# Designed miniproteins, single chains, continued (3): the designs that were tried, part 68

Each design is a single chain, and the fold is of that chain. pLDDT is the mean over its residues in the fold that is shown.

## One batch from the design tools (miniprotein)

Design m10499
Fold by ESMFold2-Fast:
Structure m10499 (fold): chain A 74 residues (1-74)
Amino acid sequence: MAEPSVEELVERLRELLEEIRRAKEEGDWETVKRLYEEFRRVGQEAIRRASAERNVAGWEEVVAIAAEATKIVK
């Protein structure tokens, strides 16, 4: 199958962000750390894809979601 679109990667990042919030609410910091590492890897791929596709809106969405994740894990 073709590589995931920027929109699909953004959706995956939003899903990971919700899982991180849930794990934090449960006090499961080991899961928060694991999910955040996965989030960072997906985010890096999303930025790469947005740049390749010249998708400025997608790139901005990824940056905004990454900023929210950083606030949650602090």
Scores: mean pLDDT 80

Design m10500
Fold by ESMFold2-Fast:
Formats: structure tokens, sequence, C-alpha cells
Structure m10500 (fold): chain A 55 residues (1-55)
């Protein structure tokens, strides 16, 4: 889990949108901690789309 969060924070720093990526990383972490796999998978897809759009 820390790996996903760290990668999103780093991507946000590189793309100039730290706050958006940090927010997504926190939401993904909370979904994982709650054991909500559906929400976790949904947030990962949202993060992937955001990275693609910002690249």
Amino acid sequence: MEEVKERLIKAGEMLGDKEKFESLAERIQKAYEAGNKEEYDKLLREAGKLITEKS
C-alpha cells in the first residue's frame, strides 16, 4: 500500500498537482484500510486516468 501512495505523491510533484494526487493517495489508503476492494479499484482507475490526462 505505501508503494501506491508514494508513487501517486511523486507523480503529483512531477506534474505540478501535488494536492490532487495526495488527496487521491489518501482516499486509496482509506479504502484499502476499510477492506473496500470495489472503492479501492475505482480510485486506482481514477488515479490512472488523472496521470494520463496530466502527462
Scores: mean pLDDT 74

Design m10501
Fold by ESMFold2-Fast:
Structure m10501 (fold): chain A 84 residues (1-84)
Amino acid sequence: SAEARAAAERAARAFLESRYRLAAEYTIVAGKLLGLEEAVRAAEAALNAQGDLLPPTLRAIGPITRHLGRSLAELAAGAPPLPA
């Protein structure tokens, strides 16, 4: 049903937001260690975009930190919605 689909989409979004929050935190740590100031700023901006659609947040992280951004995109694209 449309209601069940909406519930599944919300659950998937919450799961992806959780994964991507962790990935953004990793990007901040790694970026500080490597002196990648722009990657740190992008990850911080992404963490501040709570409630935004996941693709805009991914775009903020992805292009700045190539190795980490690709991993973030892979995590988001490869992560299935978790059943309750």
Scores: mean pLDDT 56

Design m10502
Fold by ESMFold2-Fast:
Structure m10502 (fold): chain A 73 residues (1-73)
Amino acid sequence: GVKAVEKAQEARRLIDAGADPEKLAEFYKKKIDELNKFDYRAAIPEGDKTPEEVARLKAIAYAAELGHAEDGV
């Protein structure tokens, strides 16, 4: 679950290192929009995905929720 937060922190470090924050924001927004097409809180269609891909999608979904919560810290 916490691994998703690590990706958000990594993105922030890349911005500090000179990466374009707008491009990183668009990348993550696009990934979140893709996840919103699938109800990740309902049954994930595991038959169409590998176990690793399902785990990745869950991690990204949790990152989105935890990233919003961390904005208050």
Scores: mean pLDDT 50

Design m10503
Fold by ESMFold2-Fast:
Structure m10503 (fold): chain A 104 residues (1-104)
Amino acid sequence: MSELEKAETEIALEVQRLLDKLNAAKTDEEIIELFREFNKKLLEILEKVKDKESQKHLKELIELILRQLITYLRDRRKASEELVKELEELREEFLKKAEEILKK
């Protein structure tokens, strides 16, 4: 298994864990905290990958995943506009930190 394939597998497992936790979450604050923890784990996975092209592909994959998760919460769970805004801000924070990792 390549380093990229291993990282993609770890990301998929973290997505499944997040979805399970989101189904149990009862408040907007819990959802925001879960997204913050998820972002931290994704950044750790990204930083472990040494190949810059693989890091770039993982950043693009994670960006798509975060967009899809926010869309799911908005459309399927009818998340408030305020919650969606907070999650979009967390996505932007992830992208900024990911770009810093790519520049190392």
Scores: mean pLDDT 85

Design m10504
Fold by ESMFold2-Fast:
Structure m10504 (fold): chain A 62 residues (1-62)
Amino acid sequence: MVEEAKEALKKEKYEEALKLADKAIEEDPNNVEAYKIRAAALLKLGKTEEAFEDRKKAEELE
């Protein structure tokens, strides 16, 4: 899921990247990369507040 989410983000498929990152987080709530990918996708979709929360969560897990 994480690698698929990264590829979707690279292809500018932000909604797909968000969905794949959501799935990765559901499978592993400690997956730092998944929160980073979801934050990037949310930011591109204009959901800046949600993006900042995911960024904060990724920092807490490091």
Scores: mean pLDDT 81

Design m10505
Fold by ESMFold2-Fast:
Structure m10505 (fold): chain A 66 residues (1-66)
Amino acid sequence: MELDELTRKFVRLFNEVAEYLTPEEIEKLYELQQKYFEALRNGDTEKALEILKEMVELLEKIKQKR
């Protein structure tokens, strides 16, 4: 499942960049995580997938700054 693969990618990237996260980036990730769980509760898999992709993209951009 694409959602499952993106979840694994998110966890991997988060572990790689956790030491480099600024407070502002942590707050943005927290906001996206809340929206992600809300989408999952509503059964909106497509919206959850979109939010998860946004979270992954954010982490990839943080990694590229190093």
Scores: mean pLDDT 80

Design m10506
Fold by ESMFold2-Fast:
Structure m10506 (fold): chain A 54 residues (1-54)
Amino acid sequence: NKDILEMGVRALKSKALFDVFDKDGNGYISNAELQAVSGVLSDSEYQRLLHDMK
């Protein structure tokens, strides 16, 4: 599904940003990082990503 593929690409970009800032490797993302990514993703996409990461 192309829609799923496009959403996957968007999520992948967001995860790349998370990985860059999560250099400590704790697997924990700060609130500031979550706020930064929410500006890139829609509310629905942001909630889905947050749920997946938790």
Scores: mean pLDDT 59

Design m10507
Fold by ESMFold2-Fast:
Structure m10507 (fold): chain A 69 residues (1-69)
Amino acid sequence: IAEALRRLREAIAAEVGEDPAVLEALKRLVEAIHAGDKEGALAALDELERLVADHPATVAAVEALKRAV
C-alpha cells in the first residue's frame, strides 16, 4: 500500500499538478488508509479516478492502489 500510494502521489504531481479537488481527494484517501477504512479509501480512489480521467498513467496508478487496498 505505501509504495502504491507514493507512486500515485508522484503520478499526480507529474501529470496533474496542484489541482485543489485532486489534492482534497488525495487527502481523504490518505486519511481513510491510515484509519483502516477500506470502503472510504475505495470511495476516494473512485473520485480520484474520475478527476484524473484525462491522464491514463495516473488512472493506472489509481487502479493499482485499488487492488492493493
Scores: mean pLDDT 79

Design m10508
Fold by ESMFold2-Fast:
Structure m10508 (fold): chain A 72 residues (1-72)
Amino acid sequence: AKELVEKAIEAAEKGDAEEAKKLAKEAYEKAETPLIKMAAELAYAAAQYVEKGDLETAKRLIERARELLEEA
């Protein structure tokens, strides 16, 4: 699940919002800890902001998701 969140973040950073949303959703479903679930939710939200063209908000959400993965 943690690796899937990292892949979702990577996809979002590449601008592939559809792939990022798919990977984040899969990470959420497979996550065994609340921290990984929250990181997956943030990665999914970041992908939605990439779709809207709000790259500043997407970047902040990605940074927060990475912080949660470090705690997990």
Scores: mean pLDDT 82

Design m10509
Fold by ESMFold2-Fast:
Structure m10509 (fold): chain A 70 residues (1-70)
Amino acid sequence: SELDYIYEIVKDQLEKASKYYSPEEARKLLEEQIKHVEETLKEKGYPEEEIEELVKRIKEAGEELIKKSE
């Protein structure tokens, strides 16, 4: 699905960020990516519940990736 595709793209970006940036910089990128995803999906007319579920998945994956890099 488009939501799964967005998840995989964002996760890949966060994996790269966790390798090359500090944990603080990677967390800032995570916050920026979440805002971008929320805005894009709202513009496309996705239900709020689907957006919130994807955002939760991104937050959980991003935090785990950043913790592994510490």
Scores: mean pLDDT 83

Design m10511
Fold by ESMFold2-Fast:
Structure m10511 (fold): chain A 77 residues (1-77)
Amino acid sequence: MSLREKGEELFRKGLEAYKAGDYEKAAELFSEARRLFLEAGDLEGAARALMLEADAYRKLGKEEEAERLLAEALELR
């Protein structure tokens, strides 16, 4: 399994956690997916993971963390 494939797997698990309302678990999974996408040079994958990580933080009421992550995602585009 490549870094990109592992990132994609964790991203899918993050989406499942998000849909289940487990926003803490979703944020953790999106954060790990982002790290793997960045290591693989997949900037688009990393940006997608950052945006969903930010959305999970908003659901948790962590607005400052969400804003920081969104700024990071914009820099990858």
Scores: mean pLDDT 85

Design m10512
Fold by ESMFold2-Fast:
Structure m10512 (fold): chain A 66 residues (1-66)
Amino acid sequence: MTYRVTFNGSPESEIGTVLRLIGDPRVEVKRDGPDTYLVTHRGDEEAAQRLLEELRSRPDVEVEEV
């Protein structure tokens, strides 16, 4: 599963989230713009869905499936 993630909040929130994503060995993070990232989850569909829901729960983050 691949998601386009855009951060509209503080740099601190962006840095914290990106570091958490990079920490998962099944997650690939690729920069797609100044505050936009392509996030690929190579694990199971359930884990990918949990990540999507976690990101969508944040008011400073926009997430779309690619």
Scores: mean pLDDT 79

Design m10513
Fold by ESMFold2-Fast:
Structure m10513 (fold): chain A 85 residues (1-85)
Amino acid sequence: MVVVVEGKFASEEKARRFGRMLQTLAESLGAKADVEIEGGRVTVRTALPTLEQGQQFAEAAERIGRSLGAEELRVRFLSEDEVLK
């Protein structure tokens, strides 16, 4: 399962901190996260082996994003095994 988290923050510093926190969380779940930052916007993509881990990641991402004052926050679950087209 691929989980995509997209957030918008008031500053690039907050976006970068959010991305780093999610990257650390993915590592704790045995996965790697790809982080893309563009100003206050951040996109995090991670491939998790189970639906349960995907849900845990999504819930933690929402909690962390709200704590950092996310203006916009979206979490998407991709059921496709292919991250690369």
Scores: mean pLDDT 80

Design m10514
Fold by ESMFold2-Fast:
Structure m10514 (fold): chain A 70 residues (1-70)
Amino acid sequence: MEEEVERILAEGRQELDAAKSVDEIKLATIRYARRLLEATKDAPQEVQDEVIRRLSALAGEAIARLRAKA
């Protein structure tokens, strides 16, 4: 599980970093959130909350980066 979560988050970071619009970031975030929740469905709630928090942080960074270019 931990290795799978790290792989999904690494792929998510790469896709979010490649996104050219806020809408692309939103769609990628939804897809990766679904993958993370499926990978952690049998994990404690604390673990599920933490992986979503980590994904949200990556999405926030990507949005801030796009806004800084405007």
Scores: mean pLDDT 83

Design m10515
Fold by ESMFold2-Fast:
Structure m10515 (fold): chain A 55 residues (1-55)
Amino acid sequence: GDARALIEQAAAYLKAGDAEKALELAREAMSVATDSEQRGRALAVLGEAQKLLAE
């Protein structure tokens, strides 16, 4: 898949308050990322989504 598209979708879900969808897409983006910028952006969204889901 396209890591950039997955990162953008994950960020959009995070902004909409859908942390579970953001987490899912961020994990997928991490698995297909090919450079450090993509991995960094995906990791940031993943961390924010996990923090939002933490109770």
Scores: mean pLDDT 82

Design m10516
Fold by ESMFold2-Fast:
Structure m10516 (fold): chain A 70 residues (1-70)
Amino acid sequence: SVKEELEKLYEEVKPKLSEEDQKKAEEELKKVIKNIDENPDYSDEEKEEIVEIFRDKLKKLVEVTEKKKK
């Protein structure tokens, strides 16, 4: 399911994030899941686009965390 894919993406990046950025990633996960739940009429293509946007946001959070350590 799309929700399982989103949760898996979060779990994969979680150990790479600071505690603060983990909370930001969790809030983004909650927002994305809520958006899908509130809009059941989304096509499979629209859901995949939402997953891709979430993946990109997680990647940016990882990059921010790495910059803070340097």
Scores: mean pLDDT 78

Design m10517
Fold by ESMFold2-Fast:
Structure m10517 (fold): chain A 93 residues (1-93)
Amino acid sequence: SEEIDRGIADILTAMAKKALENGDYETALELARKAVEVSGGRHPDALLVLGEAYYKLGKKEEAKSWFERAIEVARELGDEETLQKAEELLKKI
């Protein structure tokens, strides 16, 4: 069910954000990756957080790629908040 998958992706994304706040970038990466997998790559906030985790780990090329994907998916789904945040983070790379 897409609704169940979205719910799981939302929870994993929230957990990844907390890991980022705590400086646990490796855990944030694992949780965000799982959120992206569960959502089939269609969760803009999960894609954004995955990019943020890569950026914090110094993996700028991977971060750029995931921010660009977050922008694409956010635009397709009308997620203006995630779109704006992904564009702002992409400018820092």
Scores: mean pLDDT 90

Design m10518
Fold by ESMFold2-Fast:
Structure m10518 (fold): chain A 62 residues (1-62)
Amino acid sequence: GEKAYELALEAMKLAQEGRIDEAKKLLEEARNLIKTEELSEVARTFAEAAIDQAEHIIKLKE
């Protein structure tokens, strides 16, 4: 779960820097990890919240 969360945080950073295509790529990698990894409900919730925040920042920068 940690890797998906870390990728989402990096995607947020890239999006804030205006590097939208790179942010989208990392966000997709984080989503794929959530789908393929057996995560606890708590770990999944935190990772999904970080992904949602990254998507929000990407939309604001587009």
Scores: mean pLDDT 78

Design m10519
Fold by ESMFold2-Fast:
Structure m10519 (fold): chain A 81 residues (1-81)
Amino acid sequence: SAKKEEGLKRLEELVERLREIQKKLTDPEKQEAAEKFIKLAEEAIEYFKNDPSTSVEEIELAVKSLEKAVEYFEKLLEEES
């Protein structure tokens, strides 16, 4: 499905964005929190790629969750400025 492929690509883009934010964070606890979200997102992407029963809706929910995580860490980065 094209929508499934688009969702997976979006998840991968969000992981890269979160890694960029993590590199700019100066607080070790915030860096560790970001790493935990990155690991969970990478595991979810791998699961979605390997499980043919994964729905478009499940991937879309994961995208929304990771978008909120990125927003959260962007806000934490602004607090360090």
Scores: mean pLDDT 85

Design m10520
Fold by ESMFold2-Fast:
Structure m10520 (fold): chain A 68 residues (1-68)
Amino acid sequence: NLGLVYQSLGRLDEAEKVYKRALELSGGNFDIAHRELAKVLRAQGRDDEALDVEVQAGIRDLKRAVLA
């Protein structure tokens, strides 16, 4: 995964772009991209944005597990 490579190199801006693109292409159904994007946002000090990404992913996954 290209986003993970950018994270390992400390290129947080590039990693963020890759994960956001992955979420666009998957319609938000890519759980790894949600988790890694939140990590990148936290690493940049953007905790509120990271929390929002994690909450949205968690609500989706919980709803699918409980209601499906």
Scores: mean pLDDT 72

Design m10521
Fold by ESMFold2-Fast:
Structure m10521 (fold): chain A 58 residues (1-58)
Amino acid sequence: NPLLEKIEELLEELVKLGYLSEEQKEAILEDIKEAKPSEEGLKNALKSTEEALEEAKK
């Protein structure tokens, strides 16, 4: 799933910046996979993660 893979990449960047632990990243990915969200839900999660990463870079 390309959207899920993109979310994982952005979560990895947040871990590198110290905003998330590896355990928190894994928990978020597990929750997303288990919830089996719609494409719209995945797009919303991606957008929120992108916004969090941009805020972290400032």
Scores: mean pLDDT 78

Design m10522
Fold by ESMFold2-Fast:
Order: C-alpha cells, then structure tokens, then sequence
Structure m10522 (fold): chain A 84 residues (1-84)
C-alpha cells in the first residue's frame, strides 16, 4: 500500500513535469482511491461505508463551493464502486 502510493506520487510528479494534465488527474484519483482503501482497512469499515462517506463529503464540499474537491470525492467513490 504505502510503496504503491509512493510509486503513484513519483509518477504524478513525472506527469506534472511533462505537462500531462490528463495523466496527472488519473494518478491523483488512483492515489486517493488507494488511500481510501487503506483507511477502510485501518478503521474496519466496509467498502460500501467508505463509498457512502465519500459521497457525503462530496455533497458537503459542493455546498461550501469546493467544486474541485466535490468532483474528486465523487470520482474516488465511483472507483470504489467497481471494487464492490
């Protein structure tokens, strides 16, 4: 997990240095997905519970005007749905 997150961080820096915004965005979502899975394991939550928390966080962020944060939380929730 941590080694994989470190690999994604290195790839993200490389993508940003190359100006590859699409790849950088995909890597950000993948890193957030792995972080959510780690959080699930550490706290004994189900994938469904983590997904619901991410969707709730997305709604709260949208209400606060953080559209980018809301979109990121929704993207991670959708990625986790594929694990169900």
Amino acid sequence: MEEELRRLEAELEEARAAGDEERARALEIEAARLAALKFREEHGLSLEEVREKLLEMARILAERGDERGAAAAEAVARALEEEL
Scores: mean pLDDT 74

Design m10523
Fold by ESMFold2-Fast:
Structure m10523 (fold): chain A 69 residues (1-69)
Amino acid sequence: LEKKIKELEEEIKELERQIKELEEEIERLLKENTPENIRKAVVLYSAKGILEAAIDFLKEQIKKLKEKM
């Protein structure tokens, strides 16, 4: 069970890294402030939201696993 918790914690770290990369790309796009770049930024914000939801789900799974320990 401890091994599963560690695997989920590593998944969370990888997702957090991906979110940081998306945040940096969004900032870069918005610096040029064109309608095309704004549309691209909206798509990346949506992707970021999905990753944040995945992290929340994984954190809930870790809590459930810790309750079994």
Scores: mean pLDDT 82

Design m10525
Fold by ESMFold2-Fast:
Structure m10525 (fold): chain A 51 residues (1-51)
Amino acid sequence: KISELEKEFNKLAEEAYKNGDPELVEKAYKTYQKLLEARRKLTPEDLEKFF
């Protein structure tokens, strides 16, 4: 579940870094927010590990 989101985020982050595409950056940010909500059920500390 969260592994899928992590994978998607990493892929988007890599593409954003390569292309410098602001749309990819926004997409990554949106995926990051979804990860935040998924991690909210775990612990806030786990969130810090992500960023």
Scores: mean pLDDT 70

Design m10526
Fold by ESMFold2-Fast:
Order: sequence, then structure tokens, then C-alpha cells
Structure m10526 (fold): chain A 77 residues (1-77)
Amino acid sequence: SANGLAAGGHIYYEEGRYEEAVELYEKAIETGKKEGLSPEVLAKMYENLGRAYEKLGKYEEAKKAYEQARELREQAK
């Protein structure tokens, strides 16, 4: 499930395994879109993806992830 993949990503993030965290968050987002998860839940996943990218020094990718989260949160209003 998307939530299970996101939980796995969070575990890798807490362990400092940021590349693996990114992979699981990307899979969580893709699965969540297919499962029809709410914009608010998807926004949270994108925010977690952005944080993982920042830890890797991938600031452009982080910015794009945060922008996706912001757009989704505007849909949730």
C-alpha cells in the first residue's frame, strides 16, 4: 500500500538512508495516485520526499517536490 511504502521511507529517513527513503517515497506517491489518495495525504508524501532530497543536497528536486505539495494542499482547501 502507499501508506506502507511511505512508512518504510520514513524508517530509512530516520536511519540516514536518504537515497532509499527517496525511492520508497516516490513509489508511495505513484501508488497513492493510483489508489486515489486525497490531495492532503499526497502533499504530506511530497513534503517527506522534499526533505529526503534536501538531505542528499538535491535542492532542485526538493523544490519541485515542495511545489507539488503546495499545489495539492491548495486543492484540499
Scores: mean pLDDT 87

Design m10527
Fold by ESMFold2-Fast:
Structure m10527 (fold): chain A 79 residues (1-79)
Amino acid sequence: KLKEFKELLEKGDWEGVRKLVNELRKKAEEGDKEAELELAAMQVELLKKDKSKTKEEINLFIELLKERLGASEAEIKKA
């Protein structure tokens, strides 16, 4: 699934990325350790793309943190 995530990022398919993250978040909330590790790996891949940060990439990073941690967008921006 990490490979699929990378391909979605390369294509700029933000809706596809969001759906993938939401699916893994639900599994992680159910105690799926594999889904939790997949989410962590996706955050690392976003950080690797740091050299070409766009507003869309920053917003996606915020959305991933929001989905994984259950935090509001305002709380993430304050951190």
Scores: mean pLDDT 64

Design m10528
Fold by ESMFold2-Fast:
Structure m10528 (fold): chain A 82 residues (1-82)
Amino acid sequence: EEEAKKALEYLRKAATALKNGDVEAAKEYLKKAAEYARKAGTPEGEKAAEYAEKAVEALEAGDVESASRYLVKAIEYAEKAI
């Protein structure tokens, strides 16, 4: 529960960073979100971590649009992990 809530908080911070064009902050928040999502120990938490990691990979490739789609999926799974 605590870990899933922290993952969701970091995913929301990543979304705000992306809206502000702060790609480096977004990547850092996504990495933190993936870490906490895995610590939740649920299948939903694992899926949230996978999508957060895909969002980081998309940002590294310069694909902000794909990163935003993966971030939405990560949020959906993190909410289900609570």
Scores: mean pLDDT 86

Design m10529
Fold by ESMFold2-Fast:
Structure m10529 (fold): chain A 137 residues (1-137)
Amino acid sequence: MEIDPSKLTVEQAKELVLESVEIMEKSTDDNVIKEQLQKLLTISSDENLLLEVVKSLSDEEIRRLFELLLKGINSDNPSISTMGRILFQKLIDALSKIPEKHEVAAELLEEAIELEKERNDFPLAEELEKKLEELLS
């Protein structure tokens, strides 16, 4: 089923994002995860729609999405890792445009930096530190 983001309301796009989050949280199948990440990429191709969806998400829903995308970046599957990185960058860019979300975004980035340092992934921790500096500027 092809998703056309230009025909979605913000409420419909939010429901699709949260459904994809729930499916990815429950699945260990790379093919299922790739399908859901591709749906999220399609929705996020409309930057204005993504911005309005992110504005409508609760702090807990943002946390769940953030944690899934970070898990995607750390995947041994190159397609999942690549899609996760693209979506993560789009999420950070959207959050940077929403002042009321800066506190939750900063908290999540700080938590992710500490986790990647504990995993000895210092290159990813440095990338996340730069994103935190950009967000707070």
Scores: mean pLDDT 83

Design m10530
Fold by ESMFold2-Fast:
Structure m10530 (fold): chain A 83 residues (1-83)
Amino acid sequence: MDAQELVERGKKLLDEGRYEEAIKAFEEAVKIDPDNPEAWVLLAEAYYKLGDYEKAFEAVRKALEINPDDPRVLEVARKIAES
Protein backbone atom coordinates (compact mmCIF):
# COMPACT_ATOMS: atom_id res chain seq x y z
CA MET A 1 0.00 0.00 0.00
CA ASP A 2 1.42 3.38 -1.01
CA ALA A 3 1.12 6.63 0.98
CA GLN A 4 -1.87 7.89 -1.02
CA GLU A 5 -3.84 4.65 -0.49
CA LEU A 6 -3.16 4.96 3.26
CA VAL A 7 -4.35 8.59 3.25
CA GLU A 8 -7.58 7.55 1.48
CA ARG A 9 -8.14 4.68 3.94
CA GLY A 10 -7.47 6.99 6.88
CA LYS A 11 -9.94 9.58 5.57
CA LYS A 12 -12.67 6.93 5.37
CA LEU A 13 -11.88 5.72 8.91
CA LEU A 14 -11.89 9.33 10.19
CA ASP A 15 -15.32 9.92 8.57
CA GLU A 16 -16.58 6.76 10.32
CA GLY A 17 -15.33 8.00 13.72
CA ARG A 18 -12.69 5.25 13.89
CA TYR A 19 -10.00 7.64 15.10
CA GLU A 20 -7.44 5.13 16.44
CA GLU A 21 -7.51 3.16 13.15
CA ALA A 22 -7.33 6.42 11.15
CA ILE A 23 -4.25 7.44 13.18
CA LYS A 24 -2.53 4.14 12.30
CA ALA A 25 -3.25 4.65 8.59
CA PHE A 26 -1.96 8.24 8.64
CA GLU A 27 1.14 7.28 10.70
CA GLU A 28 2.03 4.71 8.01
CA ALA A 29 1.37 7.32 5.28
CA VAL A 30 3.78 9.89 6.83
CA LYS A 31 6.35 7.12 7.40
CA ILE A 32 6.31 6.40 3.63
CA ASP A 33 6.01 10.05 2.52
CA PRO A 34 7.05 12.44 5.32
CA ASP A 35 6.87 15.46 2.94
CA ASN A 36 3.10 15.15 2.40
CA PRO A 37 1.43 18.00 4.38
CA GLU A 38 -2.07 16.53 3.79
CA ALA A 39 -1.16 13.32 5.65
CA TRP A 40 0.25 15.34 8.60
CA VAL A 41 -2.89 17.55 8.72
CA LEU A 42 -5.15 14.48 8.74
CA LEU A 43 -3.02 12.84 11.44
CA ALA A 44 -3.38 16.03 13.52
CA GLU A 45 -7.17 16.04 12.98
CA ALA A 46 -7.42 12.39 14.07
CA TYR A 47 -5.37 13.06 17.23
CA TYR A 48 -7.48 16.16 17.95
CA LYS A 49 -10.70 14.11 17.61
CA LEU A 50 -9.24 11.48 19.97
CA GLY A 51 -8.36 14.25 22.49
CA ASP A 52 -4.59 13.83 22.19
CA TYR A 53 -3.79 17.50 21.75
CA GLU A 54 -0.03 17.13 22.32
CA LYS A 55 0.34 14.64 19.44
CA ALA A 56 -2.06 16.72 17.31
CA PHE A 57 0.20 19.75 17.87
CA GLU A 58 3.34 17.77 16.89
CA ALA A 59 1.65 16.63 13.65
CA VAL A 60 0.64 20.24 12.87
CA ARG A 61 4.23 21.37 13.48
CA LYS A 62 5.45 18.83 10.89
CA ALA A 63 2.85 20.01 8.35
CA LEU A 64 3.87 23.67 8.93
CA GLU A 65 7.54 22.77 8.32
CA ILE A 66 6.50 21.47 4.87
CA ASN A 67 3.93 24.15 3.91
CA PRO A 68 3.33 26.99 6.42
CA ASP A 69 0.81 28.72 4.09
CA ASP A 70 -1.56 25.75 3.73
CA PRO A 71 -5.00 26.91 4.99
CA ARG A 72 -5.84 23.35 6.15
CA VAL A 73 -2.73 23.31 8.37
CA LEU A 74 -3.51 26.78 9.79
CA GLU A 75 -7.14 25.80 10.58
CA VAL A 76 -6.12 22.65 12.49
CA ALA A 77 -3.35 24.58 14.32
CA ARG A 78 -5.93 27.17 15.42
CA LYS A 79 -8.32 24.47 16.74
CA ILE A 80 -5.54 22.81 18.77
CA ALA A 81 -4.31 26.16 20.17
CA GLU A 82 -7.87 27.01 21.29
CA SER A 83 -8.29 23.65 23.02
Scores: mean pLDDT 81

Design m10531
Fold by ESMFold2-Fast:
Structure m10531 (fold): chain A 66 residues (1-66)
Amino acid sequence: RKVYKVTIKKGYVYDLTTGKILKPGEEVLAKEVKVLPDGTVVLKDLETGNLYLAGVDDVEIEEIEV
C-alpha cells in the first residue's frame, strides 16, 4: 500500500475540512497527492480522508510502501 510522507518545510498547510494549520516541522501521511499547474498541492489524509492545501515549494513529499 503506497502512502506519501509530507513534511512541511516552510509556510503553512491548511486542512480544508477543519481549518487547522500545520506549521514548519510537522508531518502528515497522505494516501493521495495531487500537484496542480499553479504549484498548489492537494493532499488527502491517510486516516481521515480530509484534504490539505499546500504550496509545492513549502513541502517535501516522500513515497513510502506500507
Scores: mean pLDDT 80

Design m10532
Fold by ESMFold2-Fast:
Structure m10532 (fold): chain A 68 residues (1-68)
Amino acid sequence: SAAELEKLEAERKQLLEELSKVQDALNEKLHNARNPAEREEILAQARQVATEYKDQMKELEKKLAELG
C-alpha cells in the first residue's frame, strides 16, 4: 500500500540520517585520537556500525522492491 511504502521510505531515511550522525561523531573522535590503540578501537567501532546499518538498509530496500 501507499501508506506502507511511505513508512518504509521514512524508516530508510531515518536510518541513513542516524548512520550519518554516528559516522560524523566517530570521524571526529578518530581525528582527535592521539595514540594507535585509541585509533584502532574507534575504527573497529566504525566498521561494526557500518556493517549493521548496511544489513538493515539492505532489508528495507528488499521490502521496498517487493512492494513495486
Scores: mean pLDDT 83

Design m10533
Fold by ESMFold2-Fast:
Structure m10533 (fold): chain A 119 residues (1-119)
Amino acid sequence: MIKLEESGGGTFKEGSSVTLTSKISGDTNLIFQVSWWRQKPGEEKEFVASIDMFTGETSYAPEVAGRATISYDKANNTAYLNLNDLKVEDTAVYYSEVVLLTSPAEVVEGEGVELTVVA
């Protein structure tokens, strides 16, 4: 069974940077994609970034393109989302998600980590 444990949230100043982490445990060899999603206050959950585990290909939402970097450390089974030049609008609960090589494909999501950006 896969488990995702997010950390690195908290309260940060506008214009600073943060690295959110997701420590992944279980059958990590089944993971083919890792992604980050966020839910802003009063809004629907939205896509932030993804990384393909076999190719290393990354994808970013337009709202964070140029400010976000997604990466994965295979030695520690840890996914990272680095957000630079933080905006008040980046205030959200951030969720890591993995897609597994099962039939049908299985999706596992973490419990989320809170990020607050203040002026």
Scores: mean pLDDT 87

Design m10534
Fold by ESMFold2-Fast:
Structure m10534 (fold): chain A 61 residues (1-61)
Amino acid sequence: EVDALVAQLASPDMAVRFAAASQLVALDTPEARAALERLLSDPDSLVAAIARFVLAEMDEP
């Protein structure tokens, strides 16, 4: 569920955050896209970079 995945995005473990972002891409819902778009403004540059990458995956078949 989107809420559980969003909670995992706050994990201190980078692998957990990446896995949660990948699951949000797999859901391909408006809620998942909105959550990833909010991550683009994350102060952690790696989190923002992952959000950009997964949003690109959602836009490209």
Scores: mean pLDDT 72

Design m10535
Fold by ESMFold2-Fast:
Structure m10535 (fold): chain A 57 residues (1-57)
Amino acid sequence: SEEEIVERLMRKYGLSREKAEEIVEQAKALAKALKLPDSMVEPIAEMLAYAEVTYSS
């Protein structure tokens, strides 16, 4: 579920809930725009979270 993805990003990447929710919404928008299945939302969100913690310094 979406909430499970949000909580996983918070635990794994140390993100705030607000930032994790933002990333999940971005991942959903990308999956929809590219006509990808919902199963791709989680891996896209993880890629975006990794980028956020890597380049937010």
Scores: mean pLDDT 83

